# Ledger of designs, part 26: designed miniproteins, single chains, continued (2)

Each design is a single chain, and the fold is of that chain. pLDDT is the mean over its residues in the fold that is shown.

## One batch from the design tools (miniprotein)

Design m4881
Fold by ESMFold2-Fast:
Structure m4881 (fold): chain A 64 residues (1-64)
Amino acid sequence: DRARERAIEMLRTGLILLGKEDLAEEVEAMVRAGASEEEILAKLDEKAQQAVKFAFSTLETLEK
């Protein structure tokens, strides 16, 4: 599905910008496994939130 593929590409780009390439790879693996769009988006949303928090904490630690 083009819509699903595009959503994944946008999410992947966002995760890469957050420095979470591992999460981007996991999202691709879920799509390959045929997970539902709801399941992918729900889990990705939670992991994306966690990635933002970790990225912020990491930057603060490195800047000190």
Scores: mean pLDDT 61

Design m4882
Fold by ESMFold2-Fast:
Structure m4882 (fold): chain A 80 residues (1-80)
Amino acid sequence: SMVEEKLKKLRELIKKTKEALKNGDVEKAKKLVEEGREILEEIQKKYPDMSPEQRREFIEAESELTVMEMLVYVKEKEKK
């Protein structure tokens, strides 16, 4: 399904963000979380039509993405 495909892509972006942060590439991590947020917003539009399993995965992905966004924010402040 479109939702499942977008959730998998979002998970991939989260993994890439973690890798970028591990490598000290804050600029790349920032771009990846911005792309992830856009995908999350597209998925959110389908939320009413989601199964309970898809909604749980969505909430988990949103939480993980939010943590990544906060880590990027902190790392940018530490660099300045």
Scores: mean pLDDT 85

Design m4883
Fold by ESMFold2-Fast:
Structure m4883 (fold): chain A 81 residues (1-81)
Amino acid sequence: MKTLEEIALEVLRELQKSPLANEHGGVDLGTVFGAIEKKAKELGINPTPLEIGEVLNRLFEEGKVEAFQDENGNSFVRLVE
């Protein structure tokens, strides 16, 4: 069984290579949450937004992910691998 952390990393790698990544390699936080939820549900897991947020925070602590905001207050996430 894949962990939610493994799912989040796979989703972030796919999104970062997609047209959904901005000029800084960041993907909208809402898009990231939705993509992780969708992938997890396809694998038989139904995570809460809190559980997804905890996984993203752990990836940030591990130095694998950065979070930033634009001038309009939109939140973005990117891989730092």
Scores: mean pLDDT 81

Design m4884
Fold by ESMFold2-Fast:
Structure m4884 (fold): chain A 82 residues (1-82)
Amino acid sequence: SSLRKQQKITHQISVLLSEDPNISNTDIANQLGVSQSTVSQIIKQMDEQGSKKLELAQDLVKNYHLDPEMVAKLFGISKEEI
């Protein structure tokens, strides 16, 4: 399925970025055998998901008065980022 393929590519991109934080989108595309535009779209989606996750965590603390430490643990982010 397209979801399964996207998850595999997203995971592979995460691994490559963890091994070399300075790796270019072109180098990732060449290593994974996908287009540079596909890599760019996935990285943008990862960044957007991370941003949306942080916004939701902040909303839960500020507007719903949930414990920041509990929310940080649930979302796998630092309490300092909330």
Scores: mean pLDDT 78

Design m4885
Fold by ESMFold2-Fast:
Structure m4885 (fold): chain A 83 residues (1-83)
Amino acid sequence: AAAELAAELRAAAERLRETDPEVAELLGRASDAVEAGDFEAALAHLREAIARDPRNGAARQGLVDVLVVMGRVAEAIEEAARL
């Protein structure tokens, strides 16, 4: 669950490294935060990534997945409606 989410965010960061290095850095920080169990930091990095690229499906899906892991189901449903 959390390890898989961190790996998915890391893979998305690697794919974007050359085309959108700023969003890639934020997804990498979100991955690091998930691995550390700091889900509030992960949410902050994912929200910043979405603010910079609202069409980034990996950042938006990551936000939903972090909210689910935290048990914040109502917020996860609201964010999933934007996917």
Scores: mean pLDDT 82

Design m4886
Fold by ESMFold2-Fast:
Structure m4886 (fold): chain A 78 residues (1-78)
Amino acid sequence: GSGLSLEEALKEYFKDIKDTSNGFEPFFKTVKELFEKYGSNITYEQLVEATKPLIKDGFSAGYMIAAAYLAIKTYFPA
């Protein structure tokens, strides 16, 4: 099938934004763990709280979290 995994959806969104930070792998792992806990019911605030410490730049944090949130809501809607 032509479905995207969470990992592929995140990579596609990050590709359009710019190169991901050196913290991409820990960031992605944290997003995946939250998605396993909350599924499509995950909130933007939950992503911010869990992932913000992994990204040292506030602008990069906001951009990456927004991309992850949009990817989840687009490909795994509630």
Scores: mean pLDDT 66

Design m4887
Fold by ESMFold2-Fast:
Structure m4887 (fold): chain A 102 residues (1-102)
Amino acid sequence: GVARAQLEALAGPRMTVTMTVEGVAAGTVGLVVTGARVVQHSAALPAAALATVTMEVTNPGPARVTVTATLVTDSGDASAVTAITLTVEGGEVLSSRTEFWD
């Protein structure tokens, strides 16, 4: 499958990450967040659907946040398909890195 990831940062400590997964015929996509408090989460969505998560980062210094999109197949196997890793400070994104797996 093909995955795409977009970042939208809101003013202050709140961030939304949007991920689109395309090119997979079956399965669901879930988002896993590390390093931030999830305010709003997407349930597992059909492949090719838009998945979003909204997070709050309240650390006074730089914080590393990773959002991983995981595809779950009809057989129940789970695999990561893309991830965004962000460095955030004071509600601003200082850097972003996107990783993609086929």
Scores: mean pLDDT 59

Design m4888
Fold by ESMFold2-Fast:
Structure m4888 (fold): chain A 73 residues (1-73)
Amino acid sequence: MDGSRIAATMIRLIGMEQEAELFIEDPEIREEVLKIIRSAMERAKELINQGDVEGAEKVVDEAEEKVKELMEK
């Protein structure tokens, strides 16, 4: 329920989505990355609505690692 932690979590997700749209030129890789980010965004919102801010932060961390792995292709 810390508003600053919630804001930071949402800013991270929005930043990842913007970076994928701006810097990934391959449309197939971009779609795959955006799918991961948007799935994480929905799950993080559900956890935040339940008061689980720590769980939401973990979901974002996992999404960041998956995105990094895909961008190594």
Scores: mean pLDDT 80

Design m4889
Fold by ESMFold2-Fast:
Structure m4889 (fold): chain A 75 residues (1-75)
Amino acid sequence: MLPPAAEALDLPPLAGPEDSAEERARILAESEMVGEAHLARVRALEAGASLEEAEAAAREAARRVAERLGIPPPP
C-alpha cells in the first residue's frame, strides 16, 4: 500500500542533470516566483492579516518576481 506521509507535499526535483538549460531556467524562475509568493503569504498571516489579504500579498509578490524575471505571473 502507499500511505501518504508528506511525500505528496514534497515538490519534485527542480532541476536535474538531464534537464535542458531552458527547462532549468524555467523551473528556477517558477520556483523563485512561487517561493516569494509563499513567503509573502506566510509573512502576511504571521502579521495577523486575513486570508484575503495574505492572498493579495502573495499575488503581488509573484507579480513583482515575474516582472523582474520577464515571465508571466501564475494563474
Scores: mean pLDDT 69

Design m4890
Fold by ESMFold2-Fast:
Structure m4890 (fold): chain A 80 residues (1-80)
Amino acid sequence: SLAELRAEAREVRAELRALYAARRDSLSPRQLTVMAIELAALDFAIRLLERNPNPSPQALAEVETTIRNGRALLAELRAA
């Protein structure tokens, strides 16, 4: 559902923000840039779901891809 996708996107964004705050001084400039880009993509996805009650299947697929990318980044950074 759209509510579940919004909740999931917000959760991934919150975890990335927490990781950024906790590890800011230990992350490389490249890692900080990648995190900033992903956070911006999550912000866009959340706003799209909030403003559009009937997103296209393509828009939903793009949101799901953004959430997956955020989770992959979290896993990568937590493993480092």
Scores: mean pLDDT 86

Design m4891
Fold by ESMFold2-Fast:
Structure m4891 (fold): chain A 103 residues (1-103)
Amino acid sequence: SEVSRLRKKLSVVVRGLGLSDEAVAELESLILTDPENAQRVLDQLLELSEAIAIGDVAAVERVLAELLTLSKELGLNHLRSDILTNRENYLKEAELNRQALGR
């Protein structure tokens, strides 16, 4: 089902990005009430996780800005709070990964 597919994506990004229980509950609610916008948010979170893993600092900055805009538009207050709180750590992790990968 679409819900099962979106929940699988959510599980991956929760582990990768260290999302709070509140942000997870907010995204689970979005999957049930607005699966189209849940897909958009989860795809951006997956892109963020991938950009961090490959050390693409410029992509991390871009995707964070896009996620902050999208979370504001959709009223995802807990996700937005998590992103703002973790922004510096995401950028530091991406930079360390960039150095480790020789980029």
Scores: mean pLDDT 89

Design m4892
Fold by ESMFold2-Fast:
Structure m4892 (fold): chain A 61 residues (1-61)
Amino acid sequence: SQAEIEAKIKQLEEEIERARREREEVEADESLPPLMKDFLLLVLDSEIYLRERIIERLREK
């Protein structure tokens, strides 16, 4: 149903916001080695990207 789709989109948007906050924390953390920081940022960016693509697919319904 449309209501179920909207609820899932809202959940995914909340997960994206959480990942973005975590990304900012990682980026601000000067104690992390550069390679580790790059790896963590890539993982978080991938998670954000995937969820954004899922939202786009759901909105096409």
Scores: mean pLDDT 87

Design m4893
Fold by ESMFold2-Fast:
Structure m4893 (fold): chain A 137 residues (1-137)
Amino acid sequence: EPPEPASPETLAFFYIGLAKRAVREGNYDEAIRYAELAIELAPDNKGLQAKALSVLAEAYLKRGDYETALNLAEQAIELSKEAGPIPEVYLTLGKVYEKLGKKDEAIKYYNKAREIAEKQGNTRLVKEAKELIEKVK
């Protein structure tokens, strides 16, 4: 008997992982494509949409398209408010404001990401947020 096919949400989660890897490897066009596929696969899952939009925003930020990155990160924050707080989306918005030279806004969103990550026990993201705050000071 063939294995059960992966659900659209499971496939979306997989593509978000591929998009994150592509960002780390410098393959920003590939990251954009994978993040867009994740958005298409899980249109009714606000948490997956927020995570996918956050990765998409980081890919555009790395390409130097700061305006597109800001719009995508702000969309991810709005979806995160409905889905439950996702610290990664606040971290991405902070990175966008840092690139725009808006130091106070960057620190504000890095602190918000840190606070959410601390409440969730995500020690890796707490460390990343603290390092980003110190870098911007």
Scores: mean pLDDT 87

Design m4894
Fold by ESMFold2-Fast:
Structure m4894 (fold): chain A 100 residues (1-100)
Amino acid sequence: SPRREAFIETVRELADEIIKQAESYFKDPEEIEKVKEAIRALTDAVIDGIREGLSPEEIAERIRKTVEELAEKYGLTDEQKAFLEKVADSLISLVEAFLG
């Protein structure tokens, strides 16, 4: 669907802007790279949900679960996890606005 493809492009554009914010927010290059990898993985999970035709509620649940899994996988600090949770909230809002 052209509409679905345009939405996936919007999700990618938002992820790129959020990655730029992470690069400005975090001080340590290793910390920045870890957070960027987590954001990319979260973005991929959202795009996969959109492609699968999941509802906004199902995508939101996947986003929340993926944040917890990534926090464990990358050993995120409370500050890094809080940043990723704000990213998740932005992605959920975008999904609800477009698909709801």
Scores: mean pLDDT 87

Design m4895
Fold by ESMFold2-Fast:
Structure m4895 (fold): chain A 80 residues (1-80)
Amino acid sequence: SKAEEARQRILELIEKHLSPEDFQKAKEALDGLVEAARKGDYKGAAENGNVIMDLIKKHLSPEERKEAIEALRTLLQELL
C-alpha cells in the first residue's frame, strides 16, 4: 500500500543517521501513529508524529528533512 511505502521510506531515510536505540524509537512511533490513525485517535497520532518529527529535526540535513516530512505527509494522507 502507499501507506506501507511511505512508512518504509521514512525508515530508510532515518536508518543511516540514527543510533539503534533511536531507530527503534522511530519504528515504535511510526507503528503508534498508524494504530492511532486507524482507530481515530488523532491526539495519539499527533503525539507519535511529534516523536518522529523531533528525531528528523535532530538527525537529518535540511534536504533529508524535506524528503522525510513529505513521506510522513503521504503516510498521514493515506491513513486519514
Scores: mean pLDDT 82

Design m4896
Fold by ESMFold2-Fast:
Structure m4896 (fold): chain A 77 residues (1-77)
Amino acid sequence: KEEEIKKLKEEGKKKIEEGKALLALVEAMSQQNAVVPEEVIPELKKKGIYSLEQLRELGEKLIEEGEKLLKEAKELE
């Protein structure tokens, strides 16, 4: 149904946006040789992510999952 396609598109876009934001944050912190700020990223802390490499991996996975959702939505069209 149209509702299912719309929901998949919205979830896919949201995951891609969040993944890109995480990758941008990792890149900015890498340039400054900074560590992950504990107070700023509580959602990442809940997942046990404390290193820049783990953050980068999470960001890339979110983008991949979002793109898969968008592809599924397109196939349902």
Scores: mean pLDDT 72

Design m4897
Fold by ESMFold2-Fast:
Structure m4897 (fold): chain A 97 residues (1-97)
Amino acid sequence: SREELIRRAKEELRELLEKLSEEQREEVLRLLKEYVENKVSAEEFTAEMQAFAEKHGDLSDPEVLERLIVMGLAAQALALAKETGDIEEVEKIIREA
């Protein structure tokens, strides 16, 4: 169900965020929110996440940042599914991401 996909996405995001400092988590959550609300494009979101990685240097886990970008794309896909009602198509996008 849509609710289950959203719950799982939130749970995975929470686990990833636990690896970041409080300040880093707040910054990442702000970027994700802007992307989910369609205030920034996918290209802009990717660029901002890369800037975040550069800002935090060697302390940033590249795997965590990559997964956060994927979760951002998945969250936007889930938001679109709510509008269109096409959950199966969104599940395919998440699996491909």
Scores: mean pLDDT 65

Design m4898
Fold by ESMFold2-Fast:
Structure m4898 (fold): chain A 88 residues (1-88)
Amino acid sequence: GAELVLESHREAIEKAVEYYEKLSEKDPSALKYAEAIRLALPEAIRRMQEYLATNPGAGPANLALQIFEETLKEKTEELLKKYEEEKE
């Protein structure tokens, strides 16, 4: 159930981070993406877990996953914007 879904997302995120870390050898800005994703991940997990705790044994698993994905995207984009402003 939820554990298998979280495992798949964790693997996908780890691969994305590794991809940007390797890309940083050619484009240093790619490191910002890897770091932003790593920093956004704990908040995305926290919000998903909070939703599941509020809806124990009830609520669609797809909504918990959607909360995770939307939070991860939002926080990653916020961190990337901050890094761009600090580099200038």
Scores: mean pLDDT 66

Design m4899
Fold by ESMFold2-Fast:
Structure m4899 (fold): chain A 66 residues (1-66)
Amino acid sequence: MQLNTITVTITYDRDGVEETVTLTFDNVPNTEAAYAAIAAQVQAQVAQLEAQGAKVRNIVIESTAQ
């Protein structure tokens, strides 16, 4: 089974200040369920940031084979 490291970098503005949060997922199997779980966590993080008054500007997703 191929394992990957997935890094998600979210760039957002809060009160005119650009901030970045990075989520790292190690040992991710190449399965639909694993990618769905990561997508759900990213969406939850975006929703939390927006609830705190942040405006999400960019999301960069990178996958590296282990």
Scores: mean pLDDT 82

Design m4900
Fold by ESMFold2-Fast:
Structure m4900 (fold): chain A 73 residues (1-73)
Amino acid sequence: MEEFREKALQKLVAGSKAALDAVDAGDYETARAILDQTEQELVKEAPDEEYRQWIQQAVDALRQLVDDIAAAK
């Protein structure tokens, strides 16, 4: 359980960094694709629904951040 949480946090951090690097380059399509892939990989490995919901909420928050930055133009 705890091992999955640590692994998931590491993947979320790596994915969010890669997505934000794409946002800094103005590549919002790539940023969204990175977040989608990160969510799919983590949801597939999640041991229960509580972790799946947590992952979905975390990725959705990152998607909203990307959309907010894109809208600020």
Scores: mean pLDDT 81

Design m4901
Fold by ESMFold2-Fast:
Structure m4901 (fold): chain A 68 residues (1-68)
Amino acid sequence: SHMDDIMNKVVQQMQQIRQQSKSIDEFEKQVNKLIDEMTKNATPEEQEQVKNIATHIINYEKQREAER
């Protein structure tokens, strides 16, 4: 599906960005840029779904970093 295609690409790129990023702040910045670029032609509903999932992952990574 269209959402599955976008989400699979976002998750794959987020994994690469996480490996390249030296801080959680840089990771969040790069991920937000990626989402904006990948969802520019998506519907508002699809944009919201992708942003919500990415925000959940970012918050999870921030929580893990704060606990270290």
Scores: mean pLDDT 79

Design m4902
Fold by ESMFold2-Fast:
Structure m4902 (fold): chain A 82 residues (1-82)
Amino acid sequence: SSKQLATAYKVASKYLPTLKKIIETKEYSKTDLSILGNFLRELDKEEIPQSLIIKLLMEELDLKLVEAKNIVKFAKNMAVLP
């Protein structure tokens, strides 16, 4: 219900379908890489704590803590790769 939580949920929810697809299929396109880049940019712009995003990923994708952490690292790494 806090403004920060609402913003984090909005940002995370927008990108959850792409993240879920990559996790389930281990398949990603140039479009998916662009979307993940936007995800990271919005996280940075909104100053959303990584811990809050991890919590939302665990709740929305039914993931363990380690899996949620790996997804965030994956998204960050993919945004930097050519």
Scores: mean pLDDT 71

Design m4903
Fold by ESMFold2-Fast:
Structure m4903 (fold): chain A 78 residues (1-78)
Amino acid sequence: DLEERYEALVERIKKELSKEQQEELLAFAGELAREALPELRRLVEVEGVDREEAEERIAQRILDALEEKLEEMLKEQE
């Protein structure tokens, strides 16, 4: 469930990241969102994917990328 994944991610961010790290993750999320718009359009207009299905695919990819970035930040150990 994408909603459960999102809630779990938000809880981890609040518990495990500093304010500075949260700002970094937000900037990364903004970059992903900007890339998502042309990809969403391509899926719907070029590949003929249903709008709702395309939005779910994009949301899943964004969540996957954010979860990976969070794990990278936690491993950095500065």
Scores: mean pLDDT 79

Design m4904
Fold by ESMFold2-Fast:
Structure m4904 (fold): chain A 97 residues (1-97)
Amino acid sequence: MKPSQKEIDRDILNAVIEISEAVALRDLEKVKEKTTNPEDKEYIDKAMEEIRRLAEQAKAEVNKLVDEGKFDEAIRLVNEAVRRIHKLADEAIEKAK
């Protein structure tokens, strides 16, 4: 049996969020390795936790929108989630001294 279009759409949109999360977490981990200040390390850890939470929430909402046939809204939500994830990572990197 061929996968349904909704299953394909869910898999693709979830993959975009997961790739964005993985890239952001990788970049933050590299900065954390070079960081000597414990307070800056804690700040990076909190940013990583917030990124993981945003990705999980975005995937849940995307799955709901796809199930409701709201694919254009799901794409917009993915684009917003990706932007927010990258912004959080960039802000955490900039504040790490």
Scores: mean pLDDT 85

Design m4905
Fold by ESMFold2-Fast:
Structure m4905 (fold): chain A 90 residues (1-90)
Amino acid sequence: MDEEHSRKAAETLATLPLEKQEFTIEVLKLRILQLGKLTNDPEEAAKGVELLNKALELFKKSDEQDIERGKEELAGALLILRKLEKKALG
């Protein structure tokens, strides 16, 4: 369920212009880092940021296979974000 939502969100973000992808990824990094502090999960937050950085690097290459890998990396980061959000609320 969270995995499917993260996958769909990643697919949608990958359709945006690169400038908007970069901006959105920077916002997501800030959210993950803040939630990592609130939940005392700095290692999980660091993994999420690493996946976001890999996704953006892959999107910049403009190769179809790299874009597909970028979507997978981004979906993984969004899944981490969702887990941290649930932990912060519970």
Scores: mean pLDDT 85

Design m4906
Fold by ESMFold2-Fast:
Structure m4906 (fold): chain A 86 residues (1-86)
Amino acid sequence: MSAQDYYDQGVQLFRAGRYEDAVAQFRQALALNPMNGYALAYLAVALRQLGRDAAAQAAVDAVLATYPGMRTAITTTAAQIVQTDG
């Protein structure tokens, strides 16, 4: 499966309220494409829905340590997810 396939499945699971399954798909998407800011934003929101705020922050911080330019994309996408899907 491609990074896009994992991301698409994760979004479908997230919209269905299946946050633990969505987290698994988004982690696979990021393993194949770590620059996917959408997958990271969805992962962070899904982890927060599960009450795993520290894990959500750690995931964001780990990517920003490697790719600091992604901060704006992650923040904007997370806000859109909360408004549309959360």
Scores: mean pLDDT 76

Design m4907
Fold by ESMFold2-Fast:
Structure m4907 (fold): chain A 78 residues (1-78)
Amino acid sequence: ARAARVAALQAGAYRVGNTLGAMVAAGELTEEDVEAARRTLLAYLKREEGLSDEELAAIRAAFDAGYAAGVAAGADAA
């Protein structure tokens, strides 16, 4: 149950990061906006889900991977 929940949160974080990365590449958002969104998401998950530092690090890594992929895809399309 917990492993499945953490995996779902990682997948969600990747998709959010991917969308925000594409928006940065399109000039719709700044890197500062994305950093604020990432901080807000991680603070929320730490408080609400009771995740360990390891689980939070995995979610951060998924967000960052999604963001990098979104920026790359948006830059390639532009």
Scores: mean pLDDT 82

Design m4908
Fold by ESMFold2-Fast:
Structure m4908 (fold): chain A 82 residues (1-82)
Amino acid sequence: MKEEEERVEEEIEEAVSQSKDPKIREVYEAGKKLKEYAENNTEEARKEGLKLSEKYRSLAQEVTERLSQFPDFEAALEYIRK
């Protein structure tokens, strides 16, 4: 199942990075930054990561609410790509 998760993550990352919706791109960039902070062992990175994590959760909820209007995952991906 890890292979399936990686495959889905790649498809989402590709679609999101190409999205014309700046809000979706903002969530994607915030997720990337969170990963960078998680890979650092500094106190500053931990503090910034926690703060960004809270903001990311809010942004992800907003995007999820927008995507919930679509009937399925495929339709949502089509919106993200367009």
Scores: mean pLDDT 68

Design m4909
Fold by ESMFold2-Fast:
Structure m4909 (fold): chain A 69 residues (1-69)
Amino acid sequence: TGERETLTAETVVPASTPDEEARARQQAVVDELRRRLEAAGVRVTGVGDIKLSREGDKKVGTADVTVEH
């Protein structure tokens, strides 16, 4: 116990997508990842802030999910 692993959840939406909607989609991806990890017996110990970046005609959302074995 006490060993940590960080997983990154990523979502790509059109650059015209409002930041609130982009964050909501990224949050849904994080929530689903958390649900699947917990169902598999993995402990989720932290969720990082949602980060948004613009890449050309796309907006990329990322968030780190920390798990403990």
Scores: mean pLDDT 81

Design m4910
Fold by ESMFold2-Fast:
Structure m4910 (fold): chain A 68 residues (1-68)
Amino acid sequence: MSDVLLKLGEEAEKNPELQEKLARLDRAIFEGDYDELIKYYEDMLKQFNTPELKKNLEALKKRKEILK
C-alpha cells in the first residue's frame, strides 16, 4: 500500500490532469464547500499520503467546525 502511494505521488508530478484537479480544489475553497473539499482531500490522501494533504485536510476540518 505505502509503496503504491509513493508511486502515485511521483505520477502526480508527471500528470497535468492532477494539477488541474488541484486548481478545482482551490475554486471549491473559494466557494466554501468544505464538505466536498474534505472528502476530496481524504481520497487524495489514500492515494498519495503526503504531509501537505494531511495539513490541508486538518485545516479544512477546523474551518468547517468553526462555520458549523
Scores: mean pLDDT 64

Design m4911
Fold by ESMFold2-Fast:
Structure m4911 (fold): chain A 92 residues (1-92)
Amino acid sequence: MDKLIEQFKKGFEEGLNTKISSSDLTVENLKNKLLELERTIATPSPDQAYKIGYLTGLTLKIADNIPKEDLPEDLQKKIERIRKEVEEALSL
């Protein structure tokens, strides 16, 4: 459904471009953003596609800026799955 993909992409780009400080680059904040993403997917909303995109982009931006040695293996696997799903959906 093209309009939903377009809304997701817009949110995703805004999420990736969100300014974050070094204090926001923590495993705890990453877990909290991932939980927000999961809750947003589970809750019906008129702007769901955009919100999911935004949270996805922000979550990936935080993950990319945290040292891999500080990321638990389970969390890395979740991030890799999200990344693959985004690449497939957006043909990146």
Scores: mean pLDDT 78

Design m4912
Fold by ESMFold2-Fast:
Structure m4912 (fold): chain A 90 residues (1-90)
Amino acid sequence: GVLELTKRVARAAIATAKAFLSSLDEDSRKQLEELVAQIEEELAKPEPDVRKLLELVRELAGILKSSKNPGAQASARVLEGYVKGVEEKL
């Protein structure tokens, strides 16, 4: 269902963030780590909020997209595509 798809997107966002942490500046790293913690906290709830998870993934993608790393920018676009795909099923 939509919730399981959203959880997969959220987990992909966490994995992407962790892959690029070392290539980002300190302020971007801190913001990314805080968003990862918020996504992990929401995923741990008995009833995760789909809309909140999608909003957190969009914010995470925004940080990656604003980086100077072309790989991070490309990965951000993929995550934005996943978010839109889930929203079309809401």
Scores: mean pLDDT 88

Design m4913
Fold by ESMFold2-Fast:
Structure m4913 (fold): chain A 64 residues (1-64)
Amino acid sequence: GDAERKAELLEAARRLVEGGRRIGAEALGQSYADQVRALLAQGDLDGAEAVLREGERELVRIAT
C-alpha cells in the first residue's frame, strides 16, 4: 500500500545520502534525499520516486 511505498522511498532516500558520501558528493545526495522527503511529506509518491530515480542516475554518472 501507500505506507509501504512511502517506507521504501524513505529507505532509498537514505541510500542516496550514503551513496553520495561514498563518492565525495554528499551535498548532492543530501539535496536529492531532502527533495524526496519533502514530496513524501506532501503525499506526492510519484514525484518522490521521479526525484529519487533522477538522484540515482546523477550519482552513477558522477561515480563513473
Scores: mean pLDDT 85

Design m4914
Fold by ESMFold2-Fast:
Structure m4914 (fold): chain A 81 residues (1-81)
Amino acid sequence: SALEEEIRALLLSTRDASLEELRARVEAFLRGKIAAGHDPEEVMRALARVARELYEEGLLSEEQVEAVGAAAIRVAGEALR
């Protein structure tokens, strides 16, 4: 999907950044998509799928996947209240 391709591009473009920068960029992306009218659950499922695929491909480290997960938990907690 277009959403999954955007997430893939984001995660690949931030793979050399700090874990703090990765988290901030993912949080901003997720908030932006939700504000644009995307269903939060759809966005979170797409993020989880892409992060898992990139981890299985060896393109994201375990620490990077954990940082992405932390960003998702934070934004989901804000959006689903």
Scores: mean pLDDT 85

Design m4915
Fold by ESMFold2-Fast:
Structure m4915 (fold): chain A 81 residues (1-81)
Amino acid sequence: LLKELSELIEKIKDPSASKEEKLEAVRKIAELALKMGVDEETVKKLEEKIIEAIENDDMGLALKYLLELAGLVQEKLREKE
């Protein structure tokens, strides 16, 4: 799970990846967050903000929201210990 999350984050950060590949990686991270029990409304809002930032070529903003979403996934993983 952590490996899958890290691979998806690296795909989004990859300058050679297409915009479509980055958007698909964002959707997969959102799906993982939902499977981990992160609030659906929160996941949807962060997913939409990340997608909008990527579409506007604002990678700094995209990474900010991506780290927020990844942080929520990591928090849920700690709760299961």
Scores: mean pLDDT 80

